# Designed miniproteins, single chains, continued (3), part 3

Each design is a single chain, and the fold is of that chain. pLDDT is the mean over its residues in the fold that is shown.

## One batch from the design tools (miniprotein)

Design m8072
Fold by ESMFold2-Fast:
Structure m8072 (fold): chain A 90 residues (1-90)
Amino acid sequence: MYTVEVTVEAPTAGQAAVSGGHAIEGADRAPGARVTDGVIEEVTPEGRTVVRLDVEAPDREAAEAAGREAARGAEEAGGTVVEVRVSPAA
């Protein structure tokens, strides 16, 4: 079990929220990993959001692959990914 956090910036709060949703969809497409929960944290008026994903993966490499697919989803939706963090779930 891993936590994946993706920080996304966009020109507007609405675009940041849309990009965050696409990050969740992207992570769910990762082979060998399962997203058990995805939360869009509070979106700032300036267009910044943090997406927190709970990911079931057999190893860190699979969790990092889910993070990469999340980043790709956000970027394809017009967001700028500024950070991806992968940590073991507590």
Scores: mean pLDDT 83

Design m8073
Fold by ESMFold2-Fast:
Structure m8073 (fold): chain A 110 residues (1-110)
Amino acid sequence: SSLQKLAELLRKLIEGLDELGKAMVDDAPLSEVEKIVEKIKGIIDEAKSVADAATQAQLDNLEGVIERMLELYKEAVETGDVRKKTLALLLAMAASSEALVLLRQVEKKL
């Protein structure tokens, strides 16, 4: 079912966001973080294709958070500004929390 596929994709999204957080904590090269973000965006796009309009809107908002996180991480790498790295990590945590809430809502409908 579309709900089973959506739940599977949201679990992959949570795994990708965990990988992203770990890479940023470990000061991974920007190119590595960008590759993880592209993978996450692909999962979000696939999830949107099987989601209802309300869930699509939540996934669009989550994608915006991830794009802002990448901008902050890029600035942290370019400037050495630890505060920007901390803000990027907080946004990654916020995205993970939103994805987990969304997964629990979908699982309750299964």
Scores: mean pLDDT 90

Design m8074
Fold by ESMFold2-Fast:
Structure m8074 (fold): chain A 74 residues (1-74)
Amino acid sequence: MTEAEDRAAIEAKLRALGRDDLLAKYRQYVAALEEAKKKKAGDAAAQAELKAQAAKLAPLIAELEAELSPIFTG
């Protein structure tokens, strides 16, 4: 699937699990990724912001992966 389709599936499952907190953080992270991709050509600041967002979300990403496992594999 495309990145957009994968994002939609993740967001839908987090919503179904009642993990609005993870949904909000995931959306913020994805938005930061897309912004960094747009500016990645020679923009070290965009890369630093992306890394900072990833660091903030590291514990949430681990939780997210645990919650998302049943979606993609069962």
Scores: mean pLDDT 66

Design m8075
Fold by ESMFold2-Fast:
Structure m8075 (fold): chain A 55 residues (1-55)
Amino acid sequence: SSLVAEAQKLSERGYELAKEIIELRKQGKDVSNKVKELIEVSKRLAAVSAEIHAS
């Protein structure tokens, strides 16, 4: 389904962002924008996952 495909893409983007944040933090670089993006991705993933499990 399109919801499952969206959840998969959001999950992959979330893991990518988390890895980038860890690497940037190790380098002492600002992660504010990537953390903000990760929060939005996580919110959308939670909403899509809830919809999948409710059906």
Scores: mean pLDDT 86

Design m8076
Fold by ESMFold2-Fast:
Structure m8076 (fold): chain A 80 residues (1-80)
Amino acid sequence: ALPVVPLTPEALAVVARFEAELRRLLRERAGTTDASDLPVEEQVALVREAAERVLATIEDPALRAQLRAFTERVIAIIRA
């Protein structure tokens, strides 16, 4: 199982925004709602772009660090 870290309501809201942004990018740029339809490097690129768009809206360094750690974990899973 993935390691579970305790998340604040603020961190959970950030993760939810990341998920929504990734979903939006999948529909707009790839014409799909399923990331598994895409090549690994395209999946990684969309994940990084979704994370950067959300990070641009966050000023809290702790929340930024949590989202970056979450993003790198997602990328590691995609590449496994």
Scores: mean pLDDT 75

Design m8077
Fold by ESMFold2-Fast:
Structure m8077 (fold): chain A 69 residues (1-69)
Amino acid sequence: ARAAELAENEAIAQRMTAWLQRVLEAAGVRIAPGEGFPPPSPENATEEAILERVAAYTGRPAAELRARL
Protein backbone atom coordinates (compact mmCIF):
# COMPACT_ATOMS: atom_id res chain seq x y z
CA ALA A 1 0.00 0.00 0.00
CA ARG A 2 2.72 2.51 0.96
CA ALA A 3 4.75 1.67 -2.16
CA ALA A 4 1.68 2.20 -4.36
CA GLU A 5 0.94 5.50 -2.58
CA LEU A 6 4.54 6.66 -3.16
CA ALA A 7 4.27 5.67 -6.84
CA GLU A 8 1.07 7.73 -7.16
CA ASN A 9 2.76 10.70 -5.47
CA GLU A 10 5.70 10.36 -7.88
CA ALA A 11 3.29 10.31 -10.85
CA ILE A 12 1.59 13.46 -9.52
CA ALA A 13 5.01 15.11 -9.04
CA GLN A 14 5.95 14.23 -12.64
CA ARG A 15 2.67 15.73 -13.92
CA MET A 16 3.19 18.85 -11.82
CA THR A 17 6.76 19.15 -13.11
CA ALA A 18 5.44 18.98 -16.69
CA TRP A 19 2.82 21.59 -15.76
CA LEU A 20 5.56 23.83 -14.32
CA GLN A 21 7.48 23.55 -17.61
CA ARG A 22 4.33 24.54 -19.55
CA VAL A 23 3.71 27.52 -17.27
CA LEU A 24 7.35 28.64 -17.56
CA GLU A 25 7.13 28.41 -21.38
CA ALA A 26 3.85 30.40 -21.33
CA ALA A 27 5.59 33.06 -19.19
CA GLY A 28 8.51 33.23 -21.66
CA VAL A 29 11.03 31.97 -19.09
CA ARG A 30 14.05 30.21 -20.61
CA ILE A 31 15.13 28.09 -17.63
CA ALA A 32 14.72 24.45 -16.71
CA PRO A 33 12.56 23.97 -13.56
CA GLY A 34 15.59 22.58 -11.70
CA GLU A 35 17.79 25.58 -12.51
CA GLY A 36 15.74 28.38 -10.93
CA PHE A 37 12.60 26.75 -9.56
CA PRO A 38 12.54 24.16 -6.80
CA PRO A 39 10.76 20.99 -7.98
CA PRO A 40 7.09 20.68 -6.93
CA SER A 41 6.76 19.14 -3.49
CA PRO A 42 3.71 17.08 -2.50
CA GLU A 43 2.68 19.94 -0.17
CA ASN A 44 2.73 22.45 -3.05
CA ALA A 45 2.00 20.10 -5.98
CA THR A 46 -1.10 21.97 -7.15
CA GLU A 47 -1.60 23.82 -10.42
CA GLU A 48 -2.61 27.00 -8.59
CA ALA A 49 0.45 26.96 -6.30
CA ILE A 50 2.75 26.48 -9.30
CA LEU A 51 1.02 29.30 -11.22
CA GLU A 52 1.36 31.66 -8.24
CA ARG A 53 5.06 30.80 -7.87
CA VAL A 54 5.79 31.46 -11.57
CA ALA A 55 3.65 34.62 -11.47
CA ALA A 56 5.70 35.96 -8.53
CA TYR A 57 8.95 35.10 -10.32
CA THR A 58 7.97 36.73 -13.64
CA GLY A 59 5.96 39.65 -12.19
CA ARG A 60 2.86 38.56 -14.15
CA PRO A 61 -0.54 37.87 -12.58
CA ALA A 62 -1.41 34.17 -12.23
CA ALA A 63 -4.68 34.73 -14.12
CA GLU A 64 -2.72 35.98 -17.18
CA LEU A 65 -0.47 32.90 -17.14
CA ARG A 66 -3.49 30.61 -16.79
CA ALA A 67 -5.14 32.31 -19.80
CA ARG A 68 -2.04 31.57 -21.93
CA LEU A 69 -2.11 27.85 -21.09
Scores: mean pLDDT 66

Design m8078
Fold by ESMFold2-Fast:
Structure m8078 (fold): chain A 66 residues (1-66)
Amino acid sequence: MKFSAEQAQRLGLELHVRLGLPPEVASAVTALALQGASPEEIGAYLAAHGASEEQVAAARRLALSL
């Protein structure tokens, strides 16, 4: 799955502002989404970088809603 630039930027912004993830992690997710990462790959990245199971689930849901 490939996100548009606007969808990728929105995902990163929402992860930082609404879910409280560090801006470095949010920026990395934006870059991964622009590179064509799947929602599952984004979730795995977040889990590896200190996101809670709730944050990972919310991020996956948000990615699927874009």
Scores: mean pLDDT 79

Design m8079
Fold by ESMFold2-Fast:
Structure m8079 (fold): chain A 98 residues (1-98)
Amino acid sequence: MLSPLERILEELIARLTALFRQLEAGELSREEALARAEAEIRETAARLSRYLSQDAVDAFAASMRLLVRQALEGRLTAEQFAAGVRAVFDAVLALEAE
């Protein structure tokens, strides 16, 4: 069974990659994709605030907004985006370990 943090991470990756695939398929506008991605980041940050410090949650949200922006600009593949999200989580967990 995955830890609560691992479950939150995997759920976020699945939802955001599905969202970007819908955008690539022309099923969503870029504005709708941005709004939905921002909602997913906010909901995930709220869930993480139960387990992580406010500084770690704020760092997560800022890094995720940058990754989402790059993905929406076509600068990242779905695979690169997923790897970026995992790297953000690793960096945020390292902040908590300090």
Scores: mean pLDDT 80

Design m8080
Fold by ESMFold2-Fast:
Structure m8080 (fold): chain A 100 residues (1-100)
Amino acid sequence: SLEDKFKELARQVQEQLLKIEEAPEEEKGRLMRQLLDLLRKQTEIIISLLSEEAKERILKLLEEAERNIEELLRKRDYRGALEEVRKFMGELEEIINEEL
């Protein structure tokens, strides 16, 4: 179900966020890029199950989050990048709850 797919994504994201927070600084950028790849792929699967309006809204938020995270990673602001991922996950959850 849509709810189950979101819960699994949320679990995977939380696991990766904890791993990144605990990682040596030199590994954080690589791990964050892996998390972004996971987030993009799983979000594309989730939106395939949603209304066209919800899809457009989520894709816009994802593209904005990806741009912001790329900028933060260039500045080596790993804390800011983690906060942007958490923000996107909260926005995604809100939209999914509106579709249920």
Scores: mean pLDDT 87

Design m8081
Fold by ESMFold2-Fast:
Order: structure tokens, then C-alpha cells, then sequence
Structure m8081 (fold): chain A 53 residues (1-53)
């Protein structure tokens, strides 16, 4: 799903590129927008980021 794709991009940026959670989340959203993921999936991902504090 689109949401799982965004989560995988974030995880890759943290683990393989050493980005902070904040930087990885921003970059994952940018990549997801470029790949044409749904706005609904973007909002769900952002809600998860708030809950993971």
C-alpha cells in the first residue's frame, strides 16, 4: 500500500542513510509526493509520526 511504501522509505533513510527521524520523515514525504502516493496515505503517515513521540 502507499502508506507501507512511505514507511519503508522512512526506515531506509534512517537505517541506511543515517538521517534523523525528523529529516527521514520530511524526505520520505517528499519522495512519496514525487511517486504520486495518495493524500490520504500522506496524512496517515504524518499522524503516525505525531503518535510515535
Amino acid sequence: SDLDLIRKIEQDLIQNQGLSRKEAAVQAVRIAIQQGVSVSSLFRFLAEQVEKE
Scores: mean pLDDT 78

Design m8082
Fold by ESMFold2-Fast:
Structure m8082 (fold): chain A 69 residues (1-69)
Amino acid sequence: SAEIEEKTRRLAERVLAGMPVRRAFESLGLRPTDEQVAEVEALAAEARRKGVFDEALFERLARIVEESR
């Protein structure tokens, strides 16, 4: 959905800007589990290495965003 895509983009931007992952989720009204926070930390580390959340990383992030709403 457009809402999930927008929240995913905002989460990616905030995390790459250095916001802690849990706080980034909470700033978007999402309620992540500890496991989801850990998974997004791993995705963010890979995104920082690549300089961007590529399509595959973004798809995985969007799934987590949908599950955490």
Scores: mean pLDDT 85

Design m8083
Fold by ESMFold2-Fast:
Structure m8083 (fold): chain A 73 residues (1-73)
Amino acid sequence: SSKDGAKAIEGAVVAAASGDRALAERLVEQARQNGLLNEEGYRLALEAVDAAVAGDFARASELGRQAVEAAMK
C-alpha cells in the first residue's frame, strides 16, 4: 500500500540520519522487493538516504517526499 511505502521511506531516512546506512538501504531494498517502490521511487529513496547520511536533512525530506509521490504512480 502507499502507506507502507511511505513508512519504509520514512524509516530509511531516519535510520540514515542516525548513522545506520546499512539499515536504511535494507529498508529501501525490502520496499522495492515488496512492490512498494517503482524504479523512480527507488532511485529517489536512495538519494534521500544519501542526503540524510550527509546531514542534509532538508534535501533528504524533499527527496523522500518525491519518492513517496513517485511510488504512488
Scores: mean pLDDT 84

Design m8084
Fold by ESMFold2-Fast:
Structure m8084 (fold): chain A 78 residues (1-78)
Amino acid sequence: MSADEVEFAVLSLLIQGASPEEIEAFLRSQGVEARVEVRDGVTTVTFRYEHEGVTYEYTIRVRRENGQVVIEAERRAV
């Protein structure tokens, strides 16, 4: 599964209101080592992916603001 496919799957599950446990179980079933955390109404999904010998850490945060779902995604080399 590519990093883009993992990100798309996580975003789809979060938009559908999947629980942190469901997201973690899905990623684990795909062989993706991920951490899912909920704090102060913010759901954070963190996973790592290797591309061309560089390991990237992806962080996806989902929160509600003014009645809208706000999604923030970032990646960094580690």
Scores: mean pLDDT 74

Design m8085
Fold by ESMFold2-Fast:
Structure m8085 (fold): chain A 60 residues (1-60)
Amino acid sequence: AVEEIVKKLKEKNLEALAEALREAYEVNKASLQTILDSMEEGGPATEGEKLALELLKEYL
């Protein structure tokens, strides 16, 4: 699942976020949910973050 999310984020030119998600998942699987929850609560600040949030919800 995480590899598919990383691939989709890279295809959308969100490579830095894709790498951060992969790293977080390798350290702690709960980190993906934490990232998702943080983006939901704080709201996406940029168009790229909004797209990443949508991809996380779709492919998580």
Scores: mean pLDDT 66

Design m8086
Fold by ESMFold2-Fast:
Structure m8086 (fold): chain A 83 residues (1-83)
Amino acid sequence: MEGEVLTISGMGKGAAVSGARAGGANGVAVGVSSKDREGARAAAREAAAEGGAAGSSVGDPEKAREAAERALREHGPGAVVEV
């Protein structure tokens, strides 16, 4: 069964962080893609701080999703993988 992964891309900073926090709080893997590396990292870390697993990537939502799935599979909740 495919685990649920929330992908966040192209949203304003506040909306992306809010979505990442909500996903993390529900234990969902969260993939964050942004042109701003620090913005993507910040949102991914917020998801992990809420107890989810997170992945971040610059400009590639699919890589962000794969990183999030890998973080959840290999490390579990609270993990962040950057690609």
Scores: mean pLDDT 68

Design m8087
Fold by ESMFold2-Fast:
Structure m8087 (fold): chain A 96 residues (1-96)
Amino acid sequence: MTGEEVREALEEIDKAYRKAMELAQEGLASGDPEVARKKAEEALKIMEDTLKKLEERGYSGAVIAEAKRRKEEVTKFVEDALSEALARYNAQLAAA
């Protein structure tokens, strides 16, 4: 595997991570638990598809470890975002 191929893979991981985080943040900002859930599912799918593509291309070791680490970060964020969106929604209902 060349250093150029590794760099391209890491850039693909970073782009996927940024897009996934933007979607998760949009879900959280909506204040709607259903919107937050749909955006969370879309974000996680981006990370899973990216990991699968890298594995199918024969990447291993550090590249796959980085993809898995970024997927875990997105997973934790969407879990927190869904919990926060639900809490905000319930607070709005109580204040109405």
Scores: mean pLDDT 81

Design m8088
Fold by ESMFold2-Fast:
Structure m8088 (fold): chain A 68 residues (1-68)
Amino acid sequence: MVLSARERFDAALAFASTVLPEEAKKIRDAVEQGDWEKVQELLDELEPDHPDIAALLRDVVDHLKESQ
């Protein structure tokens, strides 16, 4: 099964939202607005407490950005 960059992003956010629903919502909203500076800021805020989730989201965000 081949997932698009958007489908990978949505799946990663769905996972993140089970642990961090408010942070996941903010990241989704920033991506929908094309505010990549805000996305980076939110990921940097997430990294100290949840490095694995931050790394996962950073990877899918980079792929999504390349697709847009």
Scores: mean pLDDT 80

Design m8089
Fold by ESMFold2-Fast:
Structure m8089 (fold): chain A 93 residues (1-93)
Amino acid sequence: MDTEVITRGRLLYMALSTRTPAELEALVARLREEGYSERDIELVRRAIDALLNEDEELARRVAEEVGVEITEDMGPRGLAIASLQAVLGVPSK
């Protein structure tokens, strides 16, 4: 069983479901347990912040740092989701 793929999918679901500071800190604790770098954790924090506040500039900056392909139809939500997928290692294929 590929537990790594299942874990990454669960982490992405947790990130997309984050609505409160307590939920964000629970996600961050889990990311540290799974061995994510402080840089990747910071990118996840900024992506969730952009998602919750619909901050297009922050979402675009995070997407650029992660190397996500930016398209004209991607709003702040799309950019933040793509960034979370890339940082957490979930394939977007």
Scores: mean pLDDT 76

Design m8090
Fold by ESMFold2-Fast:
Structure m8090 (fold): chain A 64 residues (1-64)
Amino acid sequence: SSMAKRQARRDKYQRSFDFLMGQLRVVDPSRADSIAKFVKKLMEQDADKGLFTLVMINAMLLTS
């Protein structure tokens, strides 16, 4: 894919990541930085998988 298309996709996923991390920091501030590092690494290879993982982590913490 072209670099421009890749950058636009990264910007969109970064916004989603920031929103989900914002919620996570309210629910569990003590683990937020470690989770951010882990999810960011997953998103580096598969942004959808990384974001889905972050959604699942948020869901688990909201139900605990």
Scores: mean pLDDT 78

Design m8091
Fold by ESMFold2-Fast:
Structure m8091 (fold): chain A 88 residues (1-88)
Amino acid sequence: ERLERLRELLERVRREMEERYGPEVAELTVRAATTAYQLLLQGRPDEAQRVIDDAYREAERRFGPEAAEAVREAVLRFLEEAGRIFSS
């Protein structure tokens, strides 16, 4: 049930980012969101923050600052919603 909600949330984030910024930006967003979430579950928030920062820098370098900001915002929204799903 909760795992299915997370999968649906991740799928929506991917589609939204792909529609607005293209498949490469969507892929970067999903990878960063999934990795950061796994690190948070392991009690490693500093490493999760580094993943988000690295994704922002990569997006800025390849796609520009607007796409980089969108990636950061999408990852943070995913983490907030994922946390809400488990807090029930």
Scores: mean pLDDT 84

Design m8092
Fold by ESMFold2-Fast:
Structure m8092 (fold): chain A 78 residues (1-78)
Amino acid sequence: SHMEKELEELLEKFRKLAEEIMPYLSEADQQRARELVERVERVVEEAKKEGTVRAYINAKFVLLAEEGELYVLLRKAK
């Protein structure tokens, strides 16, 4: 579906952002970034399994919130 494709594109963007910032993070924050990637991957998988518009919208908001956390980690590196 178009909603599933959009969610997959957001997940890929999240993974690329995490990969890009990883070399600038402390080892503890690298571990935190990996945990955030695992969390959003689970949320996306659960949303695809449920298959509802509500689940997709919720997963998009979780991705946006966790993307904000990646930027918090990046700011700590400065």
Scores: mean pLDDT 87

Design m8093
Fold by ESMFold2-Fast:
Structure m8093 (fold): chain A 86 residues (1-86)
Amino acid sequence: SREEAEAILEGMSQRAYDEVLAISGDKALAEAAARDVPAALLRSVGVAAQIVRDGGSNEDALAVLVGTPQAVYDAYVAKAKALAAS
């Protein structure tokens, strides 16, 4: 449902914000992560749909849906850790 989709996006945003802020103490970096992680999921939906339309596997489509927001999350966590170590 739309409410379930909104809850997932809000949960992703909050998790990214909380983790990046906890590691770095940098509110601007946490706000960027909170925006970019759910945005990466939304972008990956179109790519995953195109993989299926082009005759690709459901496995390949799911890898893009899961992997794209995870890669953005991991990149922000890495940036937060680098900032904290400086």
Scores: mean pLDDT 86

Design m8094
Fold by ESMFold2-Fast:
Formats: structure tokens, C-alpha cells, sequence
Structure m8094 (fold): chain A 71 residues (1-71)
């Protein structure tokens, strides 16, 4: 199984969070659940060889980063 370096993980979280911020700006009605699903889809598209558990963790980290940027 693939393991991301700390730098790769941080870069992915930043890139996905940026996409989530853009999505929320375009559609303010998007719920946190919908943003989490979008984040998960983006992580799976970029790193399909990661475990499902790591994909979910990265998606959650991206949502948290996006939430901090939107506050």
C-alpha cells in the first residue's frame, strides 16, 4: 500500500481545501457533509492506491482546513 510523506500529505490537504473553499464560495448552500464527500472524491481521484482509511482521514483534514479558511 502507498504511504504519503508528510510533505505530500500537507500539499494534498492544502490543494483539496482550496477546491472546497472555491466550491463553497460558488454555492454557499453546500453542507459540511457535501464538502466532505467532495473532498473524499478528490482524494480518491488523486490517490486511488491509498487505503480507504487514509483517504477518509485526508478528506477530513481538508474539510477542517477549509472550515478554518471560511470562518
Amino acid sequence: GRVLSPEERAQLVREVARELVAAKAADPSLTEEQLLQLALDLVRQRYPDLSPEEQEQLAREAVEAARDSLA
Scores: mean pLDDT 82

Design m8095
Fold by ESMFold2-Fast:
Structure m8095 (fold): chain A 100 residues (1-100)
Amino acid sequence: SKEKLEQALLEVQAMIMDDIILASRYLSEEDYKEIAKKLTEFHDKLVENIDDKEKFIKTLEELAEFELELAEKYRESAPEFARHLEEHAEEIRRLIEELK
């Protein structure tokens, strides 16, 4: 239902904001700006596709993959940041299953 997509958007928006805040704490200014830009692009794409369940889910799958790739990249240099990204990826994958 649209209500479920709107609830999922709210939850993912909170995760994206948390990721941006954590990136600002743990990463270089250059890495932070690049990651914040990409996370904002995912957010904008989710908002654009709020009425398109298939595209919304596909965007969530792409976001979860991006979160896991970032977690691997930063595992050694920023382990707390990497851990939060892994937790958010698991939460996003759970939301995907609930929306199917």
Scores: mean pLDDT 90

Design m8096
Fold by ESMFold2-Fast:
Structure m8096 (fold): chain A 80 residues (1-80)
Amino acid sequence: SKFIEKVREQVEKQLKLAEELVKKGDFVKAEMTLGATHVSLATLLLVAKNDPSTSEEDIKKLEELVDEVDKKLEQVRKLR
């Protein structure tokens, strides 16, 4: 959906910011950026699950975005 496309664009922007921070050696800020993104996505997923107009496919896509952010967060943690 268009809603999920916008959410994905925001997540991609935060992932790019985290990559730039890693490139600069700011691992702590990269971890904080990804952590904040995770919390925001988890909150959005909770809201989506309580909205009867949200499709199961859109819920799954939000869950996939949460997983993508979590994987990047673990990668950044390993760089310490």
Scores: mean pLDDT 85

Design m8097
Fold by ESMFold2-Fast:
Structure m8097 (fold): chain A 63 residues (1-63)
Amino acid sequence: SSELQKQLDIGSIEVEGAVQKVILDREIQQLEEQGASQSDLDAVREELRRFREEIEKKLKEIE
């Protein structure tokens, strides 16, 4: 791809990552408000961590 297209692709992936983070952060907040167990909270936090790793991997593959 052209350099401009690469930058657009990177931006799109970053937006996708930011949107998913907001969704998972909200889920964590709701679970905390409901008195969820530490294991349930850790499971959602781990999902967020893995999603961020996937986004980083996609960005590295473009570069």
Scores: mean pLDDT 79

Design m8098
Fold by ESMFold2-Fast:
Structure m8098 (fold): chain A 61 residues (1-61)
Amino acid sequence: MSEEELDREVQLALALIIFGIGVATGDPEGARALLDKHLSTLPPEVAAEARRMGDEALARM
């Protein structure tokens, strides 16, 4: 296990938490927009994964 791998998982978790809070407060569109903005500062691989998971979660609601 590497520190880089753990950092990636932490970044992914934080992105999903931000999305979850927005959805829980009744603003799923704002949550998605905020998530996308946050992901723009993350590595492309992490951003793509977090966005996919967030979109999937939102679509299943």
Scores: mean pLDDT 70

Design m8099
Fold by ESMFold2-Fast:
Structure m8099 (fold): chain A 70 residues (1-70)
Amino acid sequence: KKEKADEKIKFAEEHIQSLLERTQARYQEEISKATTPEQKQALRDRLEKTQKMAEKTLENIKKYFEELAK
């Protein structure tokens, strides 16, 4: 049943990566349109925070399925 857990983890990784890629594209467009260094930095900080939240969510999903696969 490890194979089923690995499959679900891979699916979650691909889904979260796809969502992050779209979010990164949106923020990069906003950063390119920003007129001040402060605005650009604020947008970069927000993107980084979003990436960290996604990483934490994926970590929780991996732990959940790893425990089930034991």
Scores: mean pLDDT 79

Design m8100
Fold by ESMFold2-Fast:
Structure m8100 (fold): chain A 73 residues (1-73)
Amino acid sequence: SEAEEAAEKLEKTLTKEEIKELFKRAVDTLTERGLLNREAVEKTLEKYKDNEEATLKLYLLGALIYLEIEALE
């Protein structure tokens, strides 16, 4: 999918720490705007904590969302 291609490109371009930082910024920004429930994010991360691939995909998705927020503003 286009989202999977974008995520793969981002993973090749940024470090894991940079991806996690963008994810954190997305969660903080969307939570402050009332568009995201922080507890739901925490429960999702806890559910997939032992699945490294799923956790990385969640971070990549959040990083992509944050980059879209920056592009639109």
Scores: mean pLDDT 82

Design m8101
Fold by ESMFold2-Fast:
Structure m8101 (fold): chain A 86 residues (1-86)
Amino acid sequence: SMEFEKKIEEYIEKLNSGTPLDMFQAFADFFQELYDDLEKLKKAIEAIVPKLNKPAADLLDTLLRGQTDEKFKELVELMKELLAKK
């Protein structure tokens, strides 16, 4: 939806702000909204990661690797692929 695309753009801007606190808050809000929808979360990561600066991308990778839920293994592998192509 158009609203989803706008939220993705807003997250990219906040994540590229350069402050760790703003990055953490943006990621927390993002994961909270999409936690139970793995397919939407994967699509959002595919849209966001290529546009993130290195500090924001590294923080996202760290946060995903910190998840103990098996469903997040797919997100970790997706992140590896996206970072390798960046």
Scores: mean pLDDT 72

Design m8102
Fold by ESMFold2-Fast:
Formats: structure tokens, C-alpha cells, sequence
Structure m8102 (fold): chain A 73 residues (1-73)
């Protein structure tokens, strides 16, 4: 069972607003579950952009971190 520890990070939005994200631990299973839940919500309501946007806002820091880890050589 693999666990990823996410460090505390700061994200700057398009309007220049600073958002602080607390350090957290996420397991590989939890990450996969979160991604699958997002996918199911999108498939259930494909035309409901507000639902998709809300889910992405919650998952954005996790997905961004996982993608950054995959891109690091």
C-alpha cells in the first residue's frame, strides 16, 4: 500500500488571490477513488459545468501534485 505525503503549498489563482493548501497524506487507493468519483459525476451530468468545476476545485491540488511527481525525472 503506497501513501503519498503532500507538502503544504500555496496556489495563486488567475485573479491573483493566494490560496494556502495544508499538508496532507493521501493513499494511492484514495487518489484513485477521488478520480473515479470525479469521472462518475462528470458522466452523470456532462452538461452540468458547475458540478464539474466544483469537483475539480477539490481535486486540483491532489491531481496537480500527482502529475508533477509523474513528470519529475
Amino acid sequence: MKVLELPAMTVVGANGVTIEIEAQSISEEEAEKAIEEARKKMEANPDDRSVVEEVFKKLQPVVAYLMALEEQE
Scores: mean pLDDT 60

Design m8103
Fold by ESMFold2-Fast:
Structure m8103 (fold): chain A 104 residues (1-104)
Amino acid sequence: MEEEKLRRLYEEIQRILERYRKEAEEKYKEVKTEEEKQAVNRELLDRLVREVLERLIELGIITEEEAELYERMFRNGDPSTFDPEEQKLAERLAELEERLLAAA
């Protein structure tokens, strides 16, 4: 059932988040400046977003085209510039996030 698929996705996302948390902790031990820490945070966040999107594609929740659109939206950060298609994707992903949290 869809509930089991959402639970598995939630568990996989939690596993991904935990791996990035540990990598951040290790890299923070080696950073000497606030600028270096910001660079680490940006790199880890970009990789995290990509890995989560790749997992959503593997599970058939989003398409590769939707994933590319989401990455573009995430990098631009201004919702007022979103096209109607980008707005629909953002709403769908927000609904999916709520469903994932409810399935946990």
Scores: mean pLDDT 70

Design m8104
Fold by ESMFold2-Fast:
Structure m8104 (fold): chain A 62 residues (1-62)
Amino acid sequence: VAQETLEAIRRGDSARFAALFRDPETREGALEGLAEYIREELPRAVDVAIERNKLRRELEEL
């Protein structure tokens, strides 16, 4: 369920996310998947942005 929630978020499939959230059996898993996505992906996105910025600066110094 968490994996399905991650895929729905990545695809922007709000209908699929809503379906997972509406079903009581999958709701807790959907919330957990969303929390895990924010917790893991946000720090990674920041890290990638920092590295990209460093690489750009090195290219400009050449």
Scores: mean pLDDT 69

Design m8105
Fold by ESMFold2-Fast:
Structure m8105 (fold): chain A 73 residues (1-73)
Amino acid sequence: GLGPKGAQDLQQTVEISERAVRDLDALTDEQKIARAKSLTPALSDKAALTAVDVARDLLRIAADFARSKLEES
């Protein structure tokens, strides 16, 4: 089982990751492209959208993994 701080850190990971997914899902394709290119200006529009989709999937995996660990506690 996790100690109280470990459980709190995992809960924060779930909350932050789920909020980030919601924030990304609220963006238009144009806004997603602009955000990705602000970090990596050399990306094509297609590569920028792919990068955002991958980031969203990774955030979802992180949230689900952290939630699973909380349920084991």
Scores: mean pLDDT 82

Design m8106
Fold by ESMFold2-Fast:
Structure m8106 (fold): chain A 99 residues (1-99)
Amino acid sequence: MSDEEVLDEIVENIERYLTEGDEKALEKVRFYLRSLARYFAPLNPEVPEAVDRFIEALKNKDYDAALKALDELRKIVSGWDPLFDRLLDRIREILEKHK
C-alpha cells in the first residue's frame, strides 16, 4: 500500500463513519493511526491515549475535542513528517466541514 493509499484509507473511513455510522470504519481509523504514530514514536504510551481520545471524540460528535487530540498526536510524532502532517490537516478539514 502506498503512503497516499494509507492516508486516503484513513480519511475515507472517517467520512464513512461520519456519514453512515460504520463502527468498523472507526476501528480501521484507530488501527491505521496507531500503526502510523507508533512508527514515529515507538513505545510512547501517549500515542494510544491520544488516538483513543480522537476516536471517542468522533463517537461523541465532539469535533473540537477530536481536533485537540489530533494536535496532541502531531506534537507526540514531532510534526516533521510531511505525510503525517498532511493526514492531520485533511482530517481537520473534514471535521471542520461537519462542525
Scores: mean pLDDT 76

Design m8107
Fold by ESMFold2-Fast:
Structure m8107 (fold): chain A 74 residues (1-74)
Amino acid sequence: ITLNPMSKEEVEETKKALDELIERQKAAPTITSQESARIVGLVLQLVAAYLQGVLSKEELDEIIKKVREADASL
């Protein structure tokens, strides 16, 4: 498995993209399969960044909490 380390800038961009998708989901009562898949993909990228030491455990926990809260609204 080829896993390239993410830069801090890439992590921040990924976090922003995820936050935008979560906010859009909260604003709209429906989520598409494509949007759901993209959220999962972004979360996996952030988990990989955590495993590589680029993202802190606290930041990862905040991201997971946001995703869970967005999912609970469905």
Scores: mean pLDDT 71

